# Designed miniproteins, single chains, continued (5), part 45

Each design is a single chain, and the fold is of that chain. pLDDT is the mean over its residues in the fold that is shown.

## One batch from the design tools (miniprotein)

Design m17644
Fold by ESMFold2-Fast:
Structure m17644 (fold): chain A 77 residues (1-77)
Amino acid sequence: SSMREEIRRLLERAVEAARAGDVEEAERLLREAEERAKRLIEELLATGTEEAREEVKELVAELEEGGRRVAEAIAEA
């Protein structure tokens, strides 16, 4: 799950950028995380396995939480 780790790192960096007041960088990093997540979700769903469906559910939850944290940090900046 190197792709999933990459997505997590992008979300973490986006939150950090938002907290630092760099809204433009935060939005850019969030978009990159969303694009990578979309590709990973498509790949996982193509496998048709229950394990992949569980990973998609976890990934979607991580992306939603990450995006929420970025939005909150931007609103506070």
Scores: mean pLDDT 85

Design m17645
Fold by ESMFold2-Fast:
Structure m17645 (fold): chain A 63 residues (1-63)
Amino acid sequence: MEEDIERVERLIKEADRLFKQGKYEEALSLYEYALDLARQVKAPDSLIKRIEEKINEIKKKLE
């Protein structure tokens, strides 16, 4: 579980990097993958909510 949560955090950091580069579509895909993984490993609700909020932010950027 600990190592699985660290994997989710690494995906978030990678997606954050893509977001900062303006690669919103690629960042969105990684955040959505991180969200799926976080749900599968039953990550804390706070982490899941953080990912969902970031996904919503990016979707607004793509509008």
Scores: mean pLDDT 82

Design m17646
Fold by ESMFold2-Fast:
Structure m17646 (fold): chain A 57 residues (1-57)
Amino acid sequence: EEEVKKLAELIAELKREYLEKHGRLPTDEELAKMLEEKLGKPVDLDELEREAVRIVV
């Protein structure tokens, strides 16, 4: 629960930073790369989609 919330907030923050810097939203691959750099561990795109769906619903 708490970990999922942190991931969602981090994703939202990274998307906002990317949008402000580049004028467009990052792709899923770019987002995964940014998350890997921030968290210091590899991120699975499938897992990202799973968490995103769970949070939205």
Scores: mean pLDDT 68

Design m17647
Fold by ESMFold2-Fast:
Structure m17647 (fold): chain A 81 residues (1-81)
Amino acid sequence: SAEVDKLIALGDLYYQQKKYDDAIEYYEKALALEPNNSRIHFRLGRLYKRQNKYDKAIAYYQRALALDPNNKEAQAELAKL
């Protein structure tokens, strides 16, 4: 949805600014609207990896891949962990 895309874009903006708590808040708002959106799970995985929270990063990447088996970025990130 357009609303989810805007929330993801805001999360991405905060992530680029290294405002990780704000990025999580907006990604979680997007996830509440679309719980099965692979793109949001991938972004949360990437964020937790940046914080060296590898168990959380792996869990989110695995969920992203389960929701979209063709998510090559999630496959590549799991291969690096």
Scores: mean pLDDT 89

Design m17648
Fold by ESMFold2-Fast:
Structure m17648 (fold): chain A 67 residues (1-67)
Amino acid sequence: VESIPPVPLSEFPPEMQELLERGLELQARGVEAEAADTAEAREEVARLAEELLRIAEELARLREEAA
């Protein structure tokens, strides 16, 4: 079962909220691409994974700045 985030996005700084929303959107697209099970979909999953990694790095940077 899909996990519901325990903390509302509104509790995060606006910059983190935008990144988290983008991350969730990219994750949803990744799930759809995985379900398609085509070579093109696998390429898209790889690209989405790279974007998610960049978002994760930016979120980590913002957390360190906020701490």
Scores: mean pLDDT 73

Design m17649
Fold by ESMFold2-Fast:
Structure m17649 (fold): chain A 59 residues (1-59)
Amino acid sequence: DEIEEARREMERAVEESRRAAEEARRTLSPVMAETVAGLMEISASASEFVGERRIKKLE
């Protein structure tokens, strides 16, 4: 259950980061949007890494 919750929280964080990147692409100029999207993808990967560490701790 705690592991399940940690996985869902991680998935939400990743999804939110990707949605924010998509919104940035619509709002900003193409060049700026690409840079922001790249940073958001890195942020999503970091959230996934932290989530996996947390899941291991719960196991």
Scores: mean pLDDT 73

Design m17650
Fold by ESMFold2-Fast:
Structure m17650 (fold): chain A 84 residues (1-84)
Amino acid sequence: SVFDLKELYEKDKELFKKIVLGIAALVHETSGVDLDVIAKSVKESLLADGIVDEATADEIADEIKNLKEEEIKKLIEELEKYLS
């Protein structure tokens, strides 16, 4: 939920960021949607829900846009470990 994500951001910013990047990577791999489109959508969602400030949303969006194939695989593996 939005409250759970905001709490996660406040308690563990690094884990929050890994989860968001992992979800973006998974969406890219499963849907074929361009990383630029995913980055914009993620930024808009995080800001609309008030989870992070604009500077943090911009940082996450920039990281999504610049994800390399090797990084995508690692992020998906880390996401699976968190959800297991």
Scores: mean pLDDT 81

Design m17651
Fold by ESMFold2-Fast:
Structure m17651 (fold): chain A 63 residues (1-63)
Amino acid sequence: MDAADRAAFEALAGEKGVVTAEDLARKLGLSPEEVAALLARFDKDGDGALDFDEFRAMVAARR
């Protein structure tokens, strides 16, 4: 069910349509090391931000 993931993504990404390293650190309370590890695993393009598909994969992996 993608509704919860979509709502979480929209809350973190806002108008820019991507979740940045700063959004992960500040809004999820993640350390810089945790943010770097998540981006290394799920940021397929290496741009330092997660789109919706990458964010969904991250959320699914964190159960």
Scores: mean pLDDT 74

Design m17652
Fold by ESMFold2-Fast:
Structure m17652 (fold): chain A 58 residues (1-58)
Amino acid sequence: MKKEIAEKAIKVAREEEKTKSKEEALKKAEEVIAEESIKNKLSEEEVHEIIEEVRKEL
């Protein structure tokens, strides 16, 4: 679950990075993480872990 959300966010960020800045790509990744976290009822701590993992990969 957490890995799948991170992988999805990374894919979105990398696609956005082709036409937009790295900062805009990261913002889009964070939006994906937020949406999936609400759907899966993740805690704030779990959301933070996913965001940090995505930032390390980018």
Scores: mean pLDDT 78

Design m17653
Fold by ESMFold2-Fast:
Formats: C-alpha cells, sequence, structure tokens
Structure m17653 (fold): chain A 89 residues (1-89)
C-alpha cells in the first residue's frame, strides 16, 4: 500500500515536470492535461496513505497524505489557469 502510494506520487511528480516543460513551450492545453493527470495520481496516493495511516495510527503517513492532497489541489489550480490561458491565446 505505502509502496504503491509512493510510486503514484513519483509518477505525479514526473508528469508535473513534463507539464511545466510544455507550459514553458507555450503548449498550455497539453500542459493542463498533464497537470490534471498528475493531480489525480497525487490524490490517489494521498488516499492510499490515509488508509494505511488509519490502519496503523501513523502520524507520519497522515502528514504525507495531507501534503499530497495539497499538492493535488495546487496542480488542479495550475491546470485551470493554463486552460484559461490557452483559450485567451
Amino acid sequence: LVEEALRLAAEADELAKRANELAEEGKYEEAAELYEEAARLAEEAARLLLEEARRTGSRELEELAEGLRRQAEALRRKAEELKRKAKEA
């Protein structure tokens, strides 16, 4: 469970990095799609960590899950900003 969550978090980071590169190139629509996918993976990772935290009573896993949830929210906000920018370009 934790290993799967960390794998998803790593994939989210990689997608966010690629999305940032696309945004730098002015490919806003493609970048927004990758940010949305990264947010979805981060949210799933947070869900898995929270389940394990509830099972084990681990505060550390609860804090990691909260961090990933906040990351997912930030990534979704970035995606919406880029979608708006793409329509105005």
Scores: mean pLDDT 85

Design m17654
Fold by ESMFold2-Fast:
Structure m17654 (fold): chain A 60 residues (1-60)
Amino acid sequence: MAEAAEEAARVGRAAGLLRDTDLSVAAVARAVGYPSLAEFSRTFRERVGLSPAAFRATFA
């Protein structure tokens, strides 16, 4: 569905920012269009299987 594709795109951009920058998780969430850290963290974990912080740790 269109909403699922939009969520996937936002999560993809967030993953790139987590990899390429030292921005806080809250700053990354805001940069990709999530004003709520809780909603961002939930959606990211649902799509990726890891919290944003855990994801950052896996590729360092």
Scores: mean pLDDT 76

Design m17655
Fold by ESMFold2-Fast:
Structure m17655 (fold): chain A 65 residues (1-65)
Amino acid sequence: MTLNVEELESIRRVVENAAKEGLITPEQAERILAVLDEFIERMKKEGKDIPLTELARAIEAAVAA
């Protein structure tokens, strides 16, 4: 499974909404959004989709930090 830019932007909106609802901390939301923004910028520049597993690994690393 691969994700395109529009799908990452949708995930970004879900994360922002989760932070507003208090489901995650602002610090967790900031770290996850930073990861998503980095992937979106890279994908726009390269014109490439990313594997879901790559995104999941990056988010896991960001939350664990």
Scores: mean pLDDT 81

Design m17656
Fold by ESMFold2-Fast:
Structure m17656 (fold): chain A 120 residues (1-120)
Amino acid sequence: MGTPLPTGALAAPLSLSASVDGVTVSFTATGTAEAVTAAAKAVITSLIGHLEASDDPAERAAAERITALAKEGVAVEDALQEALRLLAEALAAAGLKGPINISVDAARHGTAGGGPVVPA
């Protein structure tokens, strides 16, 4: 008797979506709190880098806004929600239509990416 739950290592699933002009962007992540937060930050960083490299003024403006949110130290889920909205808006402005789904398994993100590959 003494059922302490070791739940401090697991986050509730993070599920966010945004829809603009027929473009829907969805993000879902599961895993530990640290892994989910790291996955969300990695997505935000990748989006900023991709949008900043664009020749589209709308995509560059989206990158600037997402970067500003990150600098203000807002909660990562709030920053990601706004990033998804700005991405959907930029993609709609670029003439894209239809659902775009981004799904991340944060537990899988920790697979041995730096590990034991021995090429020869």
Scores: mean pLDDT 66

Design m17657
Fold by ESMFold2-Fast:
Structure m17657 (fold): chain A 76 residues (1-76)
Amino acid sequence: LTPEQRRALAAQLRAGLPGLPEELREAVAALADALAAGDLEAALEAFGRVAELEGKRLGIPREEVEEDLAQARAAL
């Protein structure tokens, strides 16, 4: 992701915050802040939290979410 794309994603995530459940809103806000700051480590951690919360809501096993996150980290 370019710096411009990260800022655009952060802006879109922030715009969507009012429509999200409280726990997910906090995780998505942290992701947006990390993306805007260019802190890729914090962004991956926050993205992992968002994925865990959505996975729990959708009934996806935690192990599958962790495997997908490990692949994403390896791709960076």
Scores: mean pLDDT 71

Design m17658
Fold by ESMFold2-Fast:
Structure m17658 (fold): chain A 83 residues (1-83)
Amino acid sequence: SEIEKLKELVEKVRKLVEQAKTALENGDYETARKLVDEAIDLLKEGGVISEEEAEKWRKLPVEDQLYYVERLVKALEIIIKNK
């Protein structure tokens, strides 16, 4: 149950990360910010990061927000794959 919820969360956040990367490559910073913000909200609501961590990340440039979100998603994907 918990691992299934985590898998679903990670899959949703991964899709947002890939969409945000595409938006940045196209120079669409507004769309990238919105997608990264949605990813941060999902991670917060899923209990992966705290409200304090989410607020701290939102104060960063979008490229740095995306970097932290993707690093966390990669770590979670490794944890899931090894079970």
Scores: mean pLDDT 85

Design m17659
Fold by ESMFold2-Fast:
Structure m17659 (fold): chain A 85 residues (1-85)
Amino acid sequence: DPLIDDVINEAIKLLEDILKNAPTDLKPKIENSIKSLKKSSDINSVIAAIEEAISNVKKDKSISEKNANQLILLEMAVEYLKKKS
């Protein structure tokens, strides 16, 4: 489904944007989520990888506030993918 592929690619771009300014302890967690998204063959694994990344970013209020727009778009991506699963 090209729409699902587009949503996954957008989620990867959003995570790469967060990664650019992420603190050292968050970087490996976001990198692992990006790697999971790139190798995932099923929609449930994709959803889990995005939700884990959102959770990790939200653990720090300052990081969460700086990435508020990216988090909203990632949460919208998760809702869309859940509707298709």
Scores: mean pLDDT 85

Design m17660
Fold by ESMFold2-Fast:
Structure m17660 (fold): chain A 87 residues (1-87)
Amino acid sequence: LIKDKKYDEAEKIYNKAIKLDPNNPIYYLNLADVYFYQKDYKKAAEELEKAAKLKPNNPLYHVNAGWAYILAGKKKEGFDKLLKGIA
């Protein structure tokens, strides 16, 4: 199956993009999507948290980080992030 190979290559590509442009939140969002597909919710939450710190006024990043934290088993942190996204 090509699925696992695709995610490994995507992760490498986005990590290289982040090294070239660490202040672009889109690369962190894309890397988080890769981790979601791999069921690595902790890493997805960490990348979304980085995107949220780069764009603190964008509610989407807080909402996405919140769901990733909930899926990673950190429900309290997740709900706090979701509330920040709707406030």
Scores: mean pLDDT 79

Design m17661
Fold by ESMFold2-Fast:
Structure m17661 (fold): chain A 104 residues (1-104)
Amino acid sequence: AEEIAERIAEETGREVAEKLRELGVPEELAERAGEAVARLILAMVREKASEEEAETAARAVANALAERLGREAPELSEEQLEKAKEIVAEKATEGVKRAMEEIE
């Protein structure tokens, strides 16, 4: 059960990092974003969060990461920042739902 959640968190975090790198986000920031998403998935699974709680937490993490990217990578356009935010929010929410559905 916990091993399944850890696998899904790692896979989702890696996918987020990869998509952010493809979008033009610096590798170190993309990897940190992936790690943040993986940690969120594990936390939400441990707390047995509802779908609404998972979506709220995913949006909060996405917003925080977008603000950090704007500060630490000022070369990124507003469109790139919005796409990064959407990727993080969507993938984090999907990852939490998938992990919770696969564990009993």
Scores: mean pLDDT 84

Design m17662
Fold by ESMFold2-Fast:
Structure m17662 (fold): chain A 57 residues (1-57)
Amino acid sequence: DEEVIKKLKEAIEKLKEAIKNKEKLSLKLFVPLNPSPEIEKLLEEYQKLSLEQQKLQ
């Protein structure tokens, strides 16, 4: 979980920077079948940012 959490946080930061710079970023993430509450919250944030990025295209 530690490694997954770290990678998700890094992906979220990269998406935030890409959105701020109006750039499109495509990332593939590994999603566990039963995520912990912390991972689930990070996945929700990532999904929201991913949708926001899609609007920039």
Scores: mean pLDDT 72

Design m17663
Fold by ESMFold2-Fast:
Structure m17663 (fold): chain A 85 residues (1-85)
Amino acid sequence: SEIDELVEKLIEIGEKIIAEMKDPFLQAAVRAAIELLKRKSPVGAETAIEILEYVKKHAPESVQPLIDEAIEIARKLLELLRKKA
C-alpha cells in the first residue's frame, strides 16, 4: 500500500539522519519519531512531525535537507492516514 511505502521511505531516511548525527539525544528523538510513524495512526504521525521539526532546529545544517525530506513524507503519510480514518 502507499502508506506502507511511505513508512519504509521514512525508516530509510530516518536511519540516514541518525547516521549523520553524533548527538545521542537527537538520535533517540529520531528513533522515537520512526516508531510513532510505524504505528500508522494520525496522532502518531502528528507527534513524529513535531519531533522531527524539533530535531531540525538543533541538527547540523548538513542534515537539515534529510530532515526536511522526512517531514514532507511524514506530512503526506498523515494526510493518507486521516483520509483512511
Scores: mean pLDDT 88

Design m17664
Fold by ESMFold2-Fast:
Structure m17664 (fold): chain A 64 residues (1-64)
Amino acid sequence: MIPKSKEELDREVRRALARMAYGLAKRAIEQGKITPEEAAEFIRSVAEKLGVPEEGDRLAQELL
């Protein structure tokens, strides 16, 4: 029995993709390639396109 609908599974995948983008942005900040503010805006944009803006806002807060 599958406990989640396809829609719920797709949302979970999108949240995972947003977290992957967060990891990349965090490393770029540590290397001095971008500012935390630039990384936060990038993460919010990615999460919004993925349909999970709440996750993007949360991850952006973690970058600051």
Scores: mean pLDDT 77

Design m17665
Fold by ESMFold2-Fast:
Structure m17665 (fold): chain A 95 residues (1-95)
Amino acid sequence: MDEKKVEEAVEKMLKLTDESVKKEKEAVEEIRKNPEKAEEYAEETEKFMKEIAEETLKIAKESPGHPKLASAASGAVIEAIGSAVHTRLVLRQVK
């Protein structure tokens, strides 16, 4: 059992989840401050979240199969999608 490699991959995915949450909060704050640029902030956030999801799936593909890794990967991808959707919803509220 390659437990150390699984834990390292899980830690990387948890960091990607934290980056998604941080980027969403920053984007929402900027949209509320500058509604005229809201579409640009939403597009940048969507691109960032796509990159997070792609990196998460790459780590999962290169790592040993493990339930903890599958759970962490699913969580990171769901958070990235959720962050992109929430940012787009905030954009609709400021128009």
Scores: mean pLDDT 82

Design m17666
Fold by ESMFold2-Fast:
Structure m17666 (fold): chain A 84 residues (1-84)
Amino acid sequence: SALAEELAEFGQAKARELLAAGASPREALVEAMIAAARRLAERTGDWGLAAEALRGAAEAAAKAGDEEAAARFRAEAERFEALA
């Protein structure tokens, strides 16, 4: 969809910005995914949907063995749920 393409482009741009600012590739990807989820909420008005997207990212990170990223995604999902 057009929204999915926009969110992907936004996330890629955010990752490049963070890398240029000195973030590690992993840090840049995690923060870019959080920023894209926030953008999803801003474009749809649906903070619950954005929280669900971050919970999905947390589950994927945990399955990949990245518990630090999983915890970060879960914490941001809770903040987004508070806005729903």
Scores: mean pLDDT 86

Design m17667
Fold by ESMFold2-Fast:
Order: C-alpha cells, then sequence, then structure tokens
Structure m17667 (fold): chain A 75 residues (1-75)
C-alpha cells in the first residue's frame, strides 16, 4: 500500500542519516566526503521520484545508497 511504501521510505532515510552521522564521527575526511556525496545525490533523486509518485524507485535509490556506504565503511 501507499502507507507501507511511505513507512519504508522513512525507515531507509533514517538509516542513511545514521550512517552519515557514524561516518562523520568515525571515518577519514576522504571517506566522509564520499559518504556525503552519496547521501546528497540519493536524497535529491529519491525526492524527485517520490514527488512523481515513483515510490518503489525512491526506496530503491536510498537502499542502493546504503549499500554503497557500507562498501566504503568496509574499506
Amino acid sequence: SLEEKKQRLIEVARKLQEKLDYAEKNLTPEQVKKVKKIVSDAVLKANEAFEQGRYDEAIKILEEALKKIDEIMKS
């Protein structure tokens, strides 16, 4: 349903913010810069998709950003 998609979007967005906060406290300046770029790009694209009613696409964009950040954090 639309409500379930909105709730999923909020959940994924919160996880992105948590990872950004973690990065700023624990990672190198170069890693933080990469994380901030991933988050900024993903949030802009997800907001555009959401405003156009493409909720599943918005969720995917944010979930892909989480995966990219996890890869940076493992390196």
Scores: mean pLDDT 86

Design m17668
Fold by ESMFold2-Fast:
Structure m17668 (fold): chain A 64 residues (1-64)
Amino acid sequence: SDEELLAEFRRRLEEIRAAARSVDEFREAVEKLVAEATAGQSAEVVAQMLALAAEYYRAFLAEA
């Protein structure tokens, strides 16, 4: 389901946020995750995934 896909995507973003040592490392890991996770998904799911990635990026920058 879309809900399960988005929950898994959020979980992976949380792992990236916890592991990343720099803004560049975080950005590269998120870009890779987005490329992998959005492949074959609907435009609606892609838009929600991109919104989640942006939220996590904002949170990471606030902590850096």
Scores: mean pLDDT 83

Design m17669
Fold by ESMFold2-Fast:
Structure m17669 (fold): chain A 100 residues (1-100)
Amino acid sequence: EELKKEAEELIQEAMELIGEAANRAAANPEMEEARRKIAEAVKYIFEARGNPEKAEEYLEEAIRKLEEAAELAREVDEETGRILEEARRKVEEAKELLKK
């Protein structure tokens, strides 16, 4: 079973933003902890895509990790924090679509 197309599109947009934030964070050693949280969020997103029946639970964990990453990144680079917060919103919207 596949995730709803609209939810998959939002997840893809979030993954593009996460990639941008990860590249920005990789350039700064002070963002190592933020990078680890980004990696955890990505893992949960992959688990959600591979397990549609538990996707809501995995996306909820991804949202939490993106929120933690955004807070950590914002202390070092405000723009990276904003990009991660935007990615979190897209994952939240995708999760909401799965409830419908």
Scores: mean pLDDT 85

Design m17670
Fold by ESMFold2-Fast:
Structure m17670 (fold): chain A 64 residues (1-64)
Amino acid sequence: MEKEIYEEFLKLALEQGLDKKTAEKLAREAAQAYQELVKMGFSPEEAKRLAKEGLERAIELIKK
C-alpha cells in the first residue's frame, strides 16, 4: 500500500510538470503524511484525500 500510494503521488507530481527530484521529494512527503494520518485514526480513503490535497498545495507553491 505505501509503495502504491508513493507511486500514485509521484505520477501526479510528474504530470504537473515538476522535475524528477522535486516530484520524488514531494511524493515521499505525501506518502509519509498518508501513513501518519492512518496511524491517527483516519480511514485510508480520507488519509489519501488529505495527503493528495497537501501535495497539490505544495505543487502550487513551488510553481510560483
Scores: mean pLDDT 82

Design m17671
Fold by ESMFold2-Fast:
Structure m17671 (fold): chain A 51 residues (1-51)
Amino acid sequence: MHPYIMKMYNEAVEAVKNGDYDTARKLLNDLKRSFPLDDRVSTLEKEILEL
């Protein structure tokens, strides 16, 4: 996985932990646009949609 996608994923996870769901959804949308078939992006989408 590209180092940049790992950084964005970690930032989105941290935003969810901090209750910053707007930032988490924004990062998820960027990840889905750039890497639509990535398993980590799919997992993150599920976590954000459960909020």
Scores: mean pLDDT 74

Design m17672
Fold by ESMFold2-Fast:
Structure m17672 (fold): chain A 60 residues (1-60)
Amino acid sequence: MERFEIKLSDVKRLIGAALDIIGEFPKAKVTIDGDTLIVEFDGSDEELERLRKLLEEYAE
């Protein structure tokens, strides 16, 4: 299982990221801890790469 953590100071972007991840990766476990989005996912290398790209769009 891969674990990703990103800090987002904007609550709207944090919620948007969580919703996009749940929509694209319904098997992902998404947790919000303050300003930190925690994503735990078991998937293929292709799915993990897509998840990393989605998170990168919000982290920028």
Scores: mean pLDDT 79

Design m17673
Fold by ESMFold2-Fast:
Structure m17673 (fold): chain A 70 residues (1-70)
Amino acid sequence: SMKEEIEEALKKLIEEYVEKMLSLGKPEAAEEIRALGEKALEAIRKGDLESAKKLWEEMLELYYKVLEEE
């Protein structure tokens, strides 16, 4: 189903962001990104797309902030 495919794709993106943080020696950022991503996925499962978007944007903001400092 489309919903399962989207969830799987987003889960893979979260793992990529987490792996990137770990490769930079930033385990705390990796944990925070995982937590935000997992909360976004949970919001999607509940049909709360506004919360999902906000949580996903917070995850990306943290991700790019860490990258800017490297």
Scores: mean pLDDT 85

Design m17674
Fold by ESMFold2-Fast:
Structure m17674 (fold): chain A 85 residues (1-85)
Amino acid sequence: MVESLEQAIEELKELLKKKDYYAAAVKLYMLGDGLDELGLKEEAKKLYEIAKKIEEAYKKGDEKEAEKLVEEGIKIVQEVKEKLK
């Protein structure tokens, strides 16, 4: 679990460097599904909300907002990882 979240954080950072904000949103949705299956419903909800906001910013062409939201998503995943240690 922790190792899987650590890998996800690295993948999200790589997507942020490549400015692939849509792929970052998809990754956050997938992580949310995994957390929901584990009963971490509040954490899953946060990831779904941030992923949706990233997708909306991407569709509007707001690259700066999408960048900021991906950084916020990475912080949420880091907080979940710390909580599971």
Scores: mean pLDDT 83

Design m17675
Fold by ESMFold2-Fast:
Structure m17675 (fold): chain A 66 residues (1-66)
Amino acid sequence: EIDELIEEVRKTLKKTAEELNISSRDLLKKIAEKLNVSEQTVADILKGEIEDKELIEKIKKTAEEL
C-alpha cells in the first residue's frame, strides 16, 4: 500500500538527515535536485497528494544512497 511505503520513506528520510547532520528541508532539496523534480513535488508525494509509486521508490533509494 502507498501509505505504508510513504511512512517507510519518511523514516528513511529522518534517519538519513540525522546521519548527514542536515535539516529535513535540506535533505528534500538534495533529493529533488538528484531526481530533477521540484521540492514541492517531493513534499506533495510525502503528504499523499500525488500517488506515484515509482517516484516514491526513487525518493527512498536516493535518500538511502546519500
Scores: mean pLDDT 79

Design m17676
Fold by ESMFold2-Fast:
Structure m17676 (fold): chain A 66 residues (1-66)
Amino acid sequence: AEELFEEGIKLLQEKKYEEAIELFKKAIELDPSLTAKALIAIAKAYEYLGEDEKAQEYLDKAEELI
């Protein structure tokens, strides 16, 4: 699960934002302890894609967990 999260971060650095989002979602499914961290990363990926509304959605979900 952590390995999927790290691979997602690498994809963000390579500007493969949609693939990164997919890996972050899979990381949450396999390890719920990563949920808040992965939701923040998904929000950042959507910001890079210019989808500010989705970015805010995921950031709000992450804030509910902390």
Scores: mean pLDDT 79

Design m17677
Fold by ESMFold2-Fast:
Structure m17677 (fold): chain A 66 residues (1-66)
Amino acid sequence: MMDEEAERGEALLSKVSPRAARLMRQAYEYAKKSEEALKQGDLESAKKYLEEAVRLSREAAREAAA
């Protein structure tokens, strides 16, 4: 769920703001690292990566709104 929309959103953001698209890509990378850390049982790293992903997603939203 939402994975296909996330890919579409990234492509659409690239047309409006390349910066917003880059921030969304970085957020996705951190979310992926968080999931990998959870698989390894590293809850501390998973939490840190998730916090970074959320922060980058918020920044991308601000950039897209400008």
Scores: mean pLDDT 75

Design m17678
Fold by ESMFold2-Fast:
Structure m17678 (fold): chain A 57 residues (1-57)
Amino acid sequence: SKRQEILEQLIALLREKGSSIHPKELIDFAKSQGLSDEEAQVLTSEALAIYYREQRE
């Protein structure tokens, strides 16, 4: 799905840039892909949760 593709791209950005990427940049990217402000915030939160869980495992 488009939502899943965007989620995977957000996770890829986090893996590339780590703590140097601001959450606003992730939200802005998701919005550029066609998501609403609310959808972009939720999806960015999901991507951050997945990324930080992977860093702890």
Scores: mean pLDDT 84

Design m17679
Fold by ESMFold2-Fast:
Structure m17679 (fold): chain A 58 residues (1-58)
Amino acid sequence: GPAEEEAARLGRNAAEAGRALGHEEAYKLGQMGYDAGKAGDWKTGRELALKAGELLRG
């Protein structure tokens, strides 16, 4: 549904940004957020994606 798709997009975006910046931890958390969102666990997916985003912001 829309929440799961949004969580997956947030995770993918964070993973791509982490990879581009060489931030391995943010890349891994972003991938985990994407996977959780795709699996239907939108709450976990969003939380992991937000953590990855926070690491990328400093």
Scores: mean pLDDT 87

Design m17680
Fold by ESMFold2-Fast:
Order: C-alpha cells, then structure tokens, then sequence
Structure m17680 (fold): chain A 100 residues (1-100)
C-alpha cells in the first residue's frame, strides 16, 4: 500500500514533467516522462492521454489511436465523467478522421 502510494505520487510527478516538456515542444522528452509514469503506475490514464496527444502532434496517428483507447479504458473504469475520459474520446474521434 505505502509503496503503491509512493509510486502513484512519483508517476504524477513524471506526468507533470512530461506536460512541461510537451509544452516546450520537446516531444522525445515528453514521451520518456509519460512512459516512466506508466511504468510506475500502469493505471495512470492521464499519462496515456498525453502520450496519445504527443504522437498525434507528431503525425503518428496509429500510435495516438492506441494510447487514446487505453486512456478511455482506464479512465472509463474509474470515472466516465472525468475530464481525461471525455478528452480522450474527443481526441480518438479526431484521430479516426485523420486515418480515413
């Protein structure tokens, strides 16, 4: 329990670092941070959502689609009214339009 709480807290810190890297246009560093967040907390839906957004901005639509689907799966199980769930669903539809 205590170690799981520490891992979840650390994962959230990596999500924040990833967001900052993404905001600066450092997509490679953003991906590294979000992947580290997922390694620490595989149920961090926000990290999956953010990975999808980075891959979308890079034009890697199939990878973006995969990560948005994972974010929807995790966030939907926790709270289908969450901002993460709603945003991931909206971005999934946008990616599907790019792939047609």
Amino acid sequence: MEEEEKRRKLANEYVEKGRQAYARGDYDKAIEYFEKAIELDPENAEAYLMLGEVYYDRGEYEKALEYFKKAIEIAGKKDPNSIVYKRAKALLEKVEEELK
Scores: mean pLDDT 87

Design m17681
Fold by ESMFold2-Fast:
Structure m17681 (fold): chain A 66 residues (1-66)
Amino acid sequence: MTFKVKVTGDQAERDALLEELRSDPGVKVTEVGEDTLIVELSGDVLRNIGLVLRLIGDPRVEVTKI
């Protein structure tokens, strides 16, 4: 599954989110701009669903499925 994630927080919040996403080997993150990320999920579907639900509930980001 692929998601477009726009980060609305400050630099520290963006860096923390980016580190969190990149810490999972099943997650590929591509930086498209300073505040925009493309997140591609592979591997365990159940784990990936949990991450997606967490991102959708995060007030620091706007998440759009591609």
Scores: mean pLDDT 71

